# Ledger of designs, part 25: designed miniproteins, single chains, continued (4)

Each design is a single chain, and the fold is of that chain. pLDDT is the mean over its residues in the fold that is shown.

## One batch from the design tools (miniprotein)

Design m12851
Fold by ESMFold2-Fast:
Structure m12851 (fold): chain A 96 residues (1-96)
Amino acid sequence: SSVVQQLQQNAQQHIQNGVNHLNNGGGIDPSFSDQANSSVQSVQNSTTPQQQISNLQQTHSIAGEMASNSTNGQASSQFAHAAYHFNTAIDYLSQI
């Protein structure tokens, strides 16, 4: 249905925004670059809807921890925005 397609498109937009924020945060604070890159790969390598939700839940948690642990305020903000976007994507996917 058009509703299911719109939920999937909204989720994918938030996933991409979250990935962009993770990459930006890792670029600003290189001490988190490897963790940010691993989180991006986890989200992008999901092959089933349930695996996608599980990986987004894990990545949401990790992004929140990076936001709390980064001593760079700009990187912390990027990781916090990533966490928000991944949680929003979970909300959209959970409605399908």
Scores: mean pLDDT 87

Design m12852
Fold by ESMFold2-Fast:
Structure m12852 (fold): chain A 68 residues (1-68)
Amino acid sequence: SSYVVKLKTPAAEGSEVTVTKVGTTESQKGKVDKNGQITLVGMDSGDYYVEVTNPDGSVSVEKVTVKV
């Protein structure tokens, strides 16, 4: 299964993303697509930290709830 994460704060296309399940060290890496979204595979329901590193080097972190 795949899950599309919509960021609360818009991020630039090509930004690197690290998604970590809250309470674990399990992480998945991705990139922001042309629509400002991140597509992740194999996601379980729960809370995740989404760390976005923009092309200019700025970093933002959001907590996202995944419901499947």
Scores: mean pLDDT 76

Design m12853
Fold by ESMFold2-Fast:
Structure m12853 (fold): chain A 64 residues (1-64)
Amino acid sequence: ASPLEQKAVAYYTAGQILLVGADAARLVGRRAGLSQDQIDAEAAALRAASQQAFEKSRKLFEQL
């Protein structure tokens, strides 16, 4: 596999992990007694990071 393929796969994998992290943040936030707004903000930040990782992966695949 080319270095571009390896980077594209790595960013895609990171995006998937961050999405799982967003779901985990909701569970952890509820257990910690955070408000729904605080939980939503935390999950939104992780989802935004996931979107950026997927976008980087997409751009790398477009170069193949």
Scores: mean pLDDT 82

Design m12854
Fold by ESMFold2-Fast:
Structure m12854 (fold): chain A 81 residues (1-81)
Amino acid sequence: ESDALVAKFKQEIDEIEKLIDEGIKSGNINLIIASALRLIGLQIDLDRLYKQGKISEEQYNELMQRIDELLQRIKDYIKSE
């Protein structure tokens, strides 16, 4: 159960990372904003699953770190002008 949930989150994060890379490369601000909203949604879901004991602390920390790194990339891009 835990491993299947983690695999799903990893897949979704990987997909969002590709969309962020595409959005930054092409200057597609709408794609970048949509990607940020998806990451925030994943953070909310992940926090809830962790609090419910559905994933381990190690799995939670790993996934949250990846999401935080991607959100930081988006923030850095938006601030760069």
Scores: mean pLDDT 86

Design m12855
Fold by ESMFold2-Fast:
Structure m12855 (fold): chain A 65 residues (1-65)
Amino acid sequence: SVVEEIRALAEKAVEAYKQGKKDEAASYFTAAQILLVALQNDPTADPEEIEEARKIVEEAKKKME
């Protein structure tokens, strides 16, 4: 699912950030944000899935400062 893809990208971003790989972290995080925006603009998307994906991206952002 798109939420699972967003989660995987967000987790990879945080992991890369912790390893000092800031460019890779930014790349993964940008990919997660692009998928979140696509999900938010999908009229067939479940509102609960959008909220879960939004929280995943926000938590990752906080962990990367």
Scores: mean pLDDT 87

Design m12856
Fold by ESMFold2-Fast:
Structure m12856 (fold): chain A 85 residues (1-85)
Amino acid sequence: MEEERKRLERIQKIAREAVEEGLSAGEILDRIAEELGVSKQEVVDFLLREAVRRNPEDRVFLDMTVEEWKELLEEQMERLEELRR
C-alpha cells in the first residue's frame, strides 16, 4: 500500500518531466521503467491496476481521464506483447 503510493508519486514526477520534454506516451513509459528499474510491462500493469481503482472522472497524471489512460495503457500492452514474441 505505502510502496504503491510512493511508486505512483514517482511515476507522476517522471511523467511530468517527460511531457515537458515533448516525449510520446511510449517514450514516457520507457523513461518511467528505466528510472524505477523495472520492465515497461510492469509499469503498464501497475498503471492499469491504479486506473481501475479510480473514478472515470478522476484525472490521472498527464491531465488525462482514467478512461483515456486505460486506452493508452492497453495500446502499450499490445505493443509489449508483440515484442515478447
Scores: mean pLDDT 68

Design m12857
Fold by ESMFold2-Fast:
Structure m12857 (fold): chain A 100 residues (1-100)
Amino acid sequence: ALTPESIKEVEEKYGEAIKAAVARFRAAVEAADERELAALRPELSEEELEKLRALRAVGNDVLAVGVEVDLILMAAKGASAEEMEAYVDARIAAYEAAAA
């Protein structure tokens, strides 16, 4: 069961690793967004590109929170570092596939 004590144990043992994994996810989705924006530059105005960038940034914040929560729950259930890395890789691949 998820308890305050189990959450604290996860933060103490895995907090830095989880933060690094979330940062890696954010960097990868931001890079994918910039590739999409670069491809759209001939078709969209500068104002439209700025609005799309802002909308993507908000979406990425929501996705990053979801990834963080999932990693905390995985660590609390005893997931390995390899399983957590595979999860982040899968979430990045899903984002890139959806953005294409």
Scores: mean pLDDT 83

Design m12858
Fold by ESMFold2-Fast:
Structure m12858 (fold): chain A 95 residues (1-95)
Amino acid sequence: MAFEDERLARLLEEARELAKELPEVLKELREKNPEAAANVEEALRRLEASGDEEARLIFEGAFVKAYREAPSKEEITEIAKKGLEEAKKLEELAK
């Protein structure tokens, strides 16, 4: 359990640093791929509604990392849609 807690702490620190770049990434995404941008913004609203700040931070960092790997428009759109689906599941579990 301590090993898993340390791994989670490292993941959260990495996500926190990456999440700082999310506003710039979303600005670029709105111009290049507005559909993906809308899905990411909706996912963030649902994660906020779930009250799971760690899940939201991990999502923000993971999305920034994925975007920086320069995926195709189709790949980033799919990542954004999957992120929204997972956010909806977390919101339902928080009820």
Scores: mean pLDDT 77

Design m12859
Fold by ESMFold2-Fast:
Structure m12859 (fold): chain A 70 residues (1-70)
Amino acid sequence: SARQAELLALLVAAGGVPISLAELARRLGVSRATVRRHVAALNAELGDPDRSAIRRVPGRGYYLGTRVEP
């Protein structure tokens, strides 16, 4: 949960700018596979059934594609 919170905070701070998978893995101190797992978990918690909260851009990374409700 702490790593998921850190991931979300990084994406919020980026303000919609994609962060690469490698940079997220480096900043969180985990593997790329672990970052992908945390993205999936966050999307399950935050996403609308029709839209993901976190979106991927091939070659660029991940960004928040929708509004996060407190």
Scores: mean pLDDT 74

Design m12860
Fold by ESMFold2-Fast:
Structure m12860 (fold): chain A 80 residues (1-80)
Amino acid sequence: MASAEALAGEEVADELSAKQAFDYSVVASFVRMYGWLLKASEENIERALELARELIKAGASSKEALKRSIELLEELVKEE
């Protein structure tokens, strides 16, 4: 099921709590959708998702992780 794959994220074996994994899945869904709207490359979308994951792992809110990941994605798209 695609939802179960989304909850696993990238290869994040036990690095995130269940709540952090859920928060990341929500942020990741938004970042992927926004990247698709910007016509960003898959590589740049994945870079933004890596930042979101690291921020959530460090205890940032989903809102802060989303904001920082979107800022990075917009800068990366500018370089395309």
Scores: mean pLDDT 74

Design m12861
Fold by ESMFold2-Fast:
Structure m12861 (fold): chain A 93 residues (1-93)
Amino acid sequence: MPSVREQILELVEEVIALAEKHMTSPEIHELVEKLRKLIEEEAPISEIVEQALQVIQGMIAELPLDSELYQELVELRKRLLELDAEYKRLEAE
């Protein structure tokens, strides 16, 4: 199975792909660009997760509550937070 770090990065790439496919907001584009830069520069996983959560929150704020994409983003946020908690647990050991 992929490592927790690899699972986080895969999920973050999924978030980026959804933002680029569905969102046209300049604000979300800037958040995605910052997130990509953190990944390219191999920033700490906690910073990558924090920026990815900001992208998700930005998308959620622009979407109707009853949209399928809104519910998909809520589930992705939950999975990302669970993986971040697991990563922090493993690093503390």
Scores: mean pLDDT 82

Design m12862
Fold by ESMFold2-Fast:
Structure m12862 (fold): chain A 56 residues (1-56)
Amino acid sequence: SVADWYLPLLEKSKKVTLLNQNGETIGEFTKDSTKEDILKAIEENGELPAGVISEE
């Protein structure tokens, strides 16, 4: 699923911010975030992520 693309990124980054195609924040995720948290954020925004910002 789409969430599976971002889970490995969370292991390497302290914080990951997913952005929609307009550059707006879909959600902010950390090491403690689950696949369900990512999927819920995507569903609530009605858009697939188009960008990502990772923080070490």
Scores: mean pLDDT 76

Design m12863
Fold by ESMFold2-Fast:
Structure m12863 (fold): chain A 93 residues (1-93)
Amino acid sequence: SENAMLEAEAVLHLLAGKALYEEGKYEKAVEYYEKAIEALSKLPRSPSVEQRLLEAQANLYEAKAKLYESQGKLEEAEKYRAKAEELRKKAEA
């Protein structure tokens, strides 16, 4: 089914993004997290999908924070770190 394909795409892109982030490849990590969010956003809304979206968005914001930090854009980096922390707290509630 199309939904099964979108779920598989989301999982694979999230795993790829996490691996790239752990390797310090933040620009590539951002690309893969955005692809994961796109796939998740096409799925029917459910609590499980909403939680995965919150986690994916938090991971995206952490990767963006690292990317801005590497560019010397410390104010932007701090804003994205704060957004990631807020989303993680919401996902755990």
Scores: mean pLDDT 86

Design m12864
Fold by ESMFold2-Fast:
Structure m12864 (fold): chain A 100 residues (1-100)
Amino acid sequence: SKHDQIKELVEEFIKEVKEILEKNKEKHPELYKEVMEILRKLDELIEQMIKDKAPLEEIILVVRIGAHEILNLVKKKGSKEMEEEIKKLVEKLDAELEAI
């Protein structure tokens, strides 16, 4: 289903963001903690929205908001390298969500 496709895209996005965070956790421990909390809340919220059969457009909007919140935090508190890596993941996610 399209809901299953969104779930798979969100799970892959969370996995890829976590890999970037783990590489940078010693240099940016506060950013690591803040982004990990956003990822946890996003995962829980999306799982609940799918269980509740929320409209696809609402789920996509919530995913986009969460992804861009992460990018904005990395822009403010992270390195330029982290910003570029996260930006690529957010742009990829936005394109894949638009294709649903």
Scores: mean pLDDT 90

Design m12865
Fold by ESMFold2-Fast:
Structure m12865 (fold): chain A 84 residues (1-84)
Amino acid sequence: DTVTLKVSLSGSNSLDTLKAVIDWAKKNYKDFISSSISPTGFDPRSYTASLTFKKGTDLEKIAKEIKEYVKKTFGLTPDIEIIE
């Protein structure tokens, strides 16, 4: 069993920022399993990264840490959704 965070960003640097988020998560979270990035439907330059973790991972804490990392490093505010 797994749990997933969806991290969404829009703008000209959204894809590269989400790639950096994935690399940051791989480096910082031992319970990280896998990731994917997809366009968010019909909005050009809008992307969502799905970050999959082991069940029992504190996703609220990770979501908070990712949001702060993106804000501090890129000056962007991602939308983050927890899927259990």
Scores: mean pLDDT 82

Design m12866
Fold by ESMFold2-Fast:
Structure m12866 (fold): chain A 95 residues (1-95)
Amino acid sequence: VEKLMEKLGLTPEQVIEAIRRRLERELQSIKDAKEFYERGIDVERIKQSLIDKLKELGFTDEEIASLKNYDQLFEKLEEALRRKAEEDIRRVREM
């Protein structure tokens, strides 16, 4: 439930717009991290941050271990963030 955002006196439309902007920023950060990874920059830090974010989104150690390469980690993180944003928007619309 988006109770904290609702307490800020925002309309449902403003909350939905904020969720969409958050998703856009998060997806841009993933694209930037993927570019750095492909160039061999901060590879271990990027790997750890991807794993940490997947765990925050409810992925288990077993699910993460089943992902055999970084491309799968990036794809799963993008899918999970999009799914979370869609669920958050749905909850705001349902009040």
Scores: mean pLDDT 76

Design m12867
Fold by ESMFold2-Fast:
Structure m12867 (fold): chain A 55 residues (1-55)
Amino acid sequence: SAAELVALMREHPVEKVAEALEIPKETVERILSGELTLTADEAVIAEWIARLRAL
């Protein structure tokens, strides 16, 4: 779920999350601050969760 993804993002340094998900650091910070609503297919969310769990 998107909530699980955001919780995992909070457990790691923003720079490491940005590198693992291959997205800009600014995008990670906006998701964590609530400025950007995460809207993605469940498959994409599941892949990102797996990448963050590997950190």
Scores: mean pLDDT 79

Design m12868
Fold by ESMFold2-Fast:
Structure m12868 (fold): chain A 95 residues (1-95)
Amino acid sequence: SEKTDKIIELLKEIGDLYQRIMDRLKAEGKTRALATFSLLLQKVFDALAENKPYSEILELIDSLEKAMRELAPEYQDEADRIGELLKELVKLKKE
């Protein structure tokens, strides 16, 4: 279906962006930023899997965006894009 195809496309784009950021942080030895970003993104996906309230998931996405701004500002544009894609994914799944 159109909705399923769009969800798959969003997940693929999120995964590709996430892997690129993680690979760069790892190569740069930014272990704290890598660990924090990975933990917060995992919390977002866990909340989605558990069908948590929309507002709770948005708060987790905002926390992820804030953490990347503070710990790895050079990757802020990619982190913000992941946040945008996650918000679109949540909206589609909560319809």
Scores: mean pLDDT 82

Design m12869
Fold by ESMFold2-Fast:
Structure m12869 (fold): chain A 67 residues (1-67)
Amino acid sequence: MPSLEELEKELEEARERMLEASREEKKVFNDPSASREQRREAILRTSKATMEYLLKLMEVQEAKKKL
């Protein structure tokens, strides 16, 4: 079982990935030349990163309850 510090580090890394995906999605949606496929891929990328962050956040919360 990873330590709380290791889980918090993984949570911060997941948060950074989510924020980067959100920035790229915003760039794609602000580009009038972007295709429907590019916009769909940007949404899927952000959704995946957001889910990974939320799952890691739940792991950190559960670890804190065991302390």
Scores: mean pLDDT 83

Design m12870
Fold by ESMFold2-Fast:
Structure m12870 (fold): chain A 74 residues (1-74)
Amino acid sequence: MRPSEEEKEELRKRVEELRERYREVLSEEDLEEAVLLDHAVGGEKALEIVEASRAGDDEKAAQILLEEAKRAAE
């Protein structure tokens, strides 16, 4: 099930809030990628992928991507 436009706006708003909080931790480039992923795959999943990648856990990031792809196929 794909997120509605309203859900996407709420998720983007949360990403903007996280951008302010993690401004010193995440580069603007990484936050910009997170915003683009939010629009494409859904905000919560995009943020989980970014966080896993930041932790250096590429396997976890890949797992989240696979789960999102599986959900999109339904």
Scores: mean pLDDT 58

Design m12871
Fold by ESMFold2-Fast:
Structure m12871 (fold): chain A 66 residues (1-66)
Amino acid sequence: HMEKAKETAKAVRDALLDFGFPQELADETAERVYKHLENGDLEGAVRVVNEALRKMGATAGAALPP
């Protein structure tokens, strides 16, 4: 249902912002997640989140030091 998909996308956006993602990337990721979820494509939504996490590595200064 669209309402649930929108709520989930907003939660994803808020979580990404809390992780230190830039607002633009968090908003873009949430929008893509919403579109996948409204089409019932859970695998696509997960893939979008994983892609954003990879981009975060570049934005936040790559992997954590040992």
Scores: mean pLDDT 72

Design m12872
Fold by ESMFold2-Fast:
Structure m12872 (fold): chain A 82 residues (1-82)
Amino acid sequence: SEYQAFAQAFSETFRKRMAALLAELGVTEDTEEEDLSAAQKAQLIRFSATAHREFLRSLLERGLADPERLRAALAELDALLA
């Protein structure tokens, strides 16, 4: 389906960008969440929220989900990221 193809492509891009960010922050698979600095946590949270916002915007643009629910979620994310 168009949704599955888009979600898969988005997931692939997200994983690559997340891996690059983790490498830049010096985070490994052995790093526990409690070992992360406040700055590292803030960067990871902002990266994830920004990616989620872009995913929802893309779904809305493509007509792949309920526009009312997507707009409500986007408004909350826009407020969080402001």
Scores: mean pLDDT 81

Design m12873
Fold by ESMFold2-Fast:
Structure m12873 (fold): chain A 62 residues (1-62)
Amino acid sequence: SDAANKGGAAAHIYLSQGDRERAIAAAMRWGGADRETAERAVDALEQGNGREAGRLLDEASG
């Protein structure tokens, strides 16, 4: 979904800047995820697993 794509992209950008809390907030604000799901998605991004992060955010926004 567009929300999951936007939330995931913003989270990835903040995470690349070393800002985990802003990455989580971006996944929540634009991806529609709750904090638990946003933290799991950011953890997946930190592990280099963009596919899993996208799946989690798609489930949260749909």
Scores: mean pLDDT 79

Design m12874
Fold by ESMFold2-Fast:
Structure m12874 (fold): chain A 89 residues (1-89)
Amino acid sequence: SLALEIEQIGALVRMILSVLKLTLRNNPDLSEEVKKEIEEAIELAEKAAEKIDELSKNPTEESLKEAKELYKEVLEKFKEVDKKIEEDK
């Protein structure tokens, strides 16, 4: 169902959010620049998760497309942050 697919996308975004929060908490030695990038990624993922939750309440093909676009934005930001974390080590 469309609702289930949107919920699954929301779960993926929440998984990324959890990883970002744990990374920030468990790596105090990261540079201030990298910490700020992680905080920005957290804010993006939180807003995306909230929007996807709203989309799941009124599931349409357009809502699914929007959820996929939000997930893609979060994933791309996560990859950028992951690269910066690797460069900071």
Scores: mean pLDDT 88

Design m12875
Fold by ESMFold2-Fast:
Structure m12875 (fold): chain A 67 residues (1-67)
Amino acid sequence: MAEEHIKRAIEAAKAGNYDEAILHFSEAARLTDNPEARENFIKAAYWASKGDYETAIEYAKKALEAL
């Protein structure tokens, strides 16, 4: 489920493991049927790849609100 991947992505980002966070945000994007949520999960993965944890979480929040 996309929600499980988001939980793991947030935990990984908090631990500074951005590679794992990117993987889980990307899987959430692949598993969602909601285009708005998918776009925001992709943006969350992008900002996690830049090490911007706060921005990544903000996009993850927008994706969850779209679901």
Scores: mean pLDDT 77

Design m12876
Fold by ESMFold2-Fast:
Structure m12876 (fold): chain A 99 residues (1-99)
Amino acid sequence: KEEETQKEVAKKAGELAHRAHEAAVKAEREKGLSPEARLSAAAALEQLKKAADMEKGTKEELIKLLSEAAKHLGEVSKYIPEEAEALKKEVEELKQKLE
């Protein structure tokens, strides 16, 4: 059961990484992003990609990666609020699923 939950969360983290990248690319084209927004978006994407690779990692490591991704998405939400807030909410839901 726990292994199945971690596998599902890792898979969804990979999906959210894809969506985060698409949202950042769209925002760059439409509005442009500040260097700070680009760094925060890149950091969120990196943490989500690491979470996607944690199929066999510890629950604690996966929760930490998701927490870091949510923090960075919170910074991005200052610049692209609608998409970043939705992604942050889904990351928090994945984190709760591991509790």
Scores: mean pLDDT 80

Design m12877
Fold by ESMFold2-Fast:
Structure m12877 (fold): chain A 84 residues (1-84)
Amino acid sequence: AAAELAARRAEEERARELAREAGRQMRQLVSGRMQHFRDDREKIEELKQQAEETLASLVARHPVAQPVADEVLAYVDELVEQQE
């Protein structure tokens, strides 16, 4: 019981750390590219779609990452709105 709880918590924490790191890298990548593509709406939309697909794959493997994925997608949406 105690060992199973410790193992589950370790797996959940590892998954959350992976999600946070992936989210951080995605935010840095999107932010940098948005500045470069500020006048290219099509490329901005493609970048948003790619981010959504990447995060969906991450959540499929690690459901505990859903809140982190939602935060990253909200950040991407804010960046897209700022380009309007």
Scores: mean pLDDT 72

Design m12878
Fold by ESMFold2-Fast:
Structure m12878 (fold): chain A 76 residues (1-76)
Amino acid sequence: MSQEELDREVEAALLIIQAAIISNTARKLGMEDLAKEADEIGAEISRLVDAGTLTPEKLEEYRKRIKELGKKVDEA
């Protein structure tokens, strides 16, 4: 595995963890739809990692989506 691939997998793992934290926080705040969206993002990233199809472009897309969900939770 290249260093670039390893770094991507590590970043993907961190994004999955962030999605899980957002999902748990959203559920505690009664934001069930946002919690489900965070769970779906985490599941999508996990599937792409397992399939070996996670690109840097998709990783950046998920990073932006997670950031947006985090802002919505912070604004609640």
Scores: mean pLDDT 82

Design m12879
Fold by ESMFold2-Fast:
Structure m12879 (fold): chain A 67 residues (1-67)
Amino acid sequence: SESDEIRFESLDVDKDGVITKEEYKELLKSFGYSDEAADQGFDFLDINKDGVITKEEFEKVMKEVVS
């Protein structure tokens, strides 16, 4: 079964400890989201605006959103 919960490990295909915008958008598009929706989602998670999301930033933002 598919889950609505996005895990950092699923996004970090490179095992580099960061998620790029391209990887995030690819994952969301696989869930049926539009390119625009995926772009907005990444922009929301990319609080420091450097074009990547670290595991720590991702976890902190997900806690804020889901709480």
Scores: mean pLDDT 64

Design m12880
Fold by ESMFold2-Fast:
Structure m12880 (fold): chain A 57 residues (1-57)
Amino acid sequence: MNDKVTQQVTQALSTASTQTPEQVGQQVKDGLIKAGVPEDFAQTVATVLTRALTASR
């Protein structure tokens, strides 16, 4: 069940070096929702990822 989350996050992070944290977060959220992950969970994952990328500045 977590495979879809891990795959979407990994793909987004591979492109993250040239993208903004906010853009990466939105891409992960959209990918997770499209993959069948509940919207609430996808939103939480995207928020955590965006926050982590922003804090790593």
Scores: mean pLDDT 73

Design m12881
Fold by ESMFold2-Fast:
Structure m12881 (fold): chain A 74 residues (1-74)
Amino acid sequence: SIDDQLELELKDLEKAVASYPDDKVLKELYQKFKKNYEIYKKTKKEEDKKAAMKDSIFAHAHLSLRRIQELVDR
């Protein structure tokens, strides 16, 4: 389900923040996603689900760029 996917995304981003403790932008994107996901869990509204999904996409886009940056710097 989408709820299971959002929960897995939250855990993935939490691990990523721990792996990149110097990445302040990643931490801020994670916190924004977490906040909007908590709102969705409380409201169960479609609008809140879409907001959480959008924030998850942006956080993972940043994480992908971070991983690419590490690869090219090696």
Scores: mean pLDDT 83

Design m12882
Fold by ESMFold2-Fast:
Structure m12882 (fold): chain A 110 residues (1-110)
Amino acid sequence: PTPAQAAGAAMGAGLGRSPEKGPIDVIVDKLAELVGATPEQREAMREAARKAALDYAKQSGGEATPEEILRAMADAAVDKAVELGIVPESQRDEVREAVMKAAEEYLKKR
C-alpha cells in the first residue's frame, strides 16, 4: 500500500507521524472488505472512529490503553456502518468481531 499523506495524522492531536497505515485505516479497510462501502461511507466511518478515539481518551483522562482506544474506534465504525445501512443490525456482532480481530492483529504487529 502507498503511504497516504494523512497516515497517522488522524491518530490524535500532536501524536507522532507514521509512514504505515493508521489503526483507523485498518478498521475501515476491514469493514469495506467485509460489507463493501463507497468512498463517502468509508470517510464517514473514519470520522466516527476518530471522534470515538478522541472522546474515549478525553473521558478516561489519558488512562486509556491503545487496546481500549482501538476497541472504541472499531465499535464506532461498525455503529456508523449500521446507521448507514451497509451492515444489518442482526450482523453487528459478527462484523464487530471481525473488525476487532483485525485491530488486535494490528496492535500485536507493533
Scores: mean pLDDT 73

Design m12883
Fold by ESMFold2-Fast:
Structure m12883 (fold): chain A 90 residues (1-90)
Amino acid sequence: MPDRLSIDIVVDVDSSMSVNQAGRLAAQRVGDLLSRDYGIQISGYSSSGDDSSQSFRFSVNGFYDGQPVLARGSGSLSDGQVRSRAILRI
């Protein structure tokens, strides 16, 4: 496993989606990928959005080989798409 992971998420969404919903979706998609592809046990998510900039930040907490890990990410909601990048260090 590399000592650092970069994860990009692009998702088509309903135009009615809020930036807070977008941040939560990005956190969930990053967590699902980390669990599926890297065996990380997800323990929690957090996210916050800013409607004025249509941007959000999020984190995904988990465990790898019994050690706590944290992925931190940010993204934007525009043109019916959620675009985000997260970085995890192990």
Scores: mean pLDDT 83

Design m12884
Fold by ESMFold2-Fast:
Structure m12884 (fold): chain A 99 residues (1-99)
Amino acid sequence: SMDDLVEEARAILAELAPDHPEAIELVTRGVELLLLGEDEEGLELVREALKDLASPEELERTLELFREAARLMREGRSAEARRLLLEGVRLAGEALGAA
């Protein structure tokens, strides 16, 4: 379910970036908005979470992965979109954890 995926995203972020609770909340809310079809709002929350903690390269790579996931969601390719969303969450968590 959508709630299960949001909980999985939060768990990944908490494992990888436990020192950044505000950023974890922003990325988690961003994922929820992307799942609800609020793509622009979701991507903006992910950008806000990473802008001061990730390199410009890490930020753009993470945002591109989330944009691709959002596009696949709109195309009805939900299984592929889910995999890309979780990859984006993992990249975001790794970037935050390295900060």
Scores: mean pLDDT 87

Design m12885
Fold by ESMFold2-Fast:
Structure m12885 (fold): chain A 96 residues (1-96)
Amino acid sequence: MEEAAELLAEAAALALAAYEAARRLGDSDTQRRAEEVARRVERLLSQLPRATQMAVVRQAYAQAPKIAATLTTSEQAREAVKRAEELAKKAEELLK
C-alpha cells in the first residue's frame, strides 16, 4: 500500500507536468496521453484510503509545476508520460 502510494504520487506528478508542458508546446498527442495516464492514476487511487489519496494528490500538485518547468521540448514531455505509465503499471501490480 505505501509503495503503491509513492509510485502513484510520482506518476501523477509526471503526468500533470507532461500535460502542462505538452499544452504549452502545442503537442496535442502528448497532452492526450498525459491525460489518459492521469485518469489511470485516479482509478488506482480510488482503491486507497481517503487520507492516502489526499496525501498523494497534495504531493503530486506540489511537484508537478517544478517538473513541468524542466520539460522544454515535446520529446522531454513524451519521456515524462512514458515514465508515468511505467510507474502507474508498477502501482497497479502492487494493488492486485
Scores: mean pLDDT 87

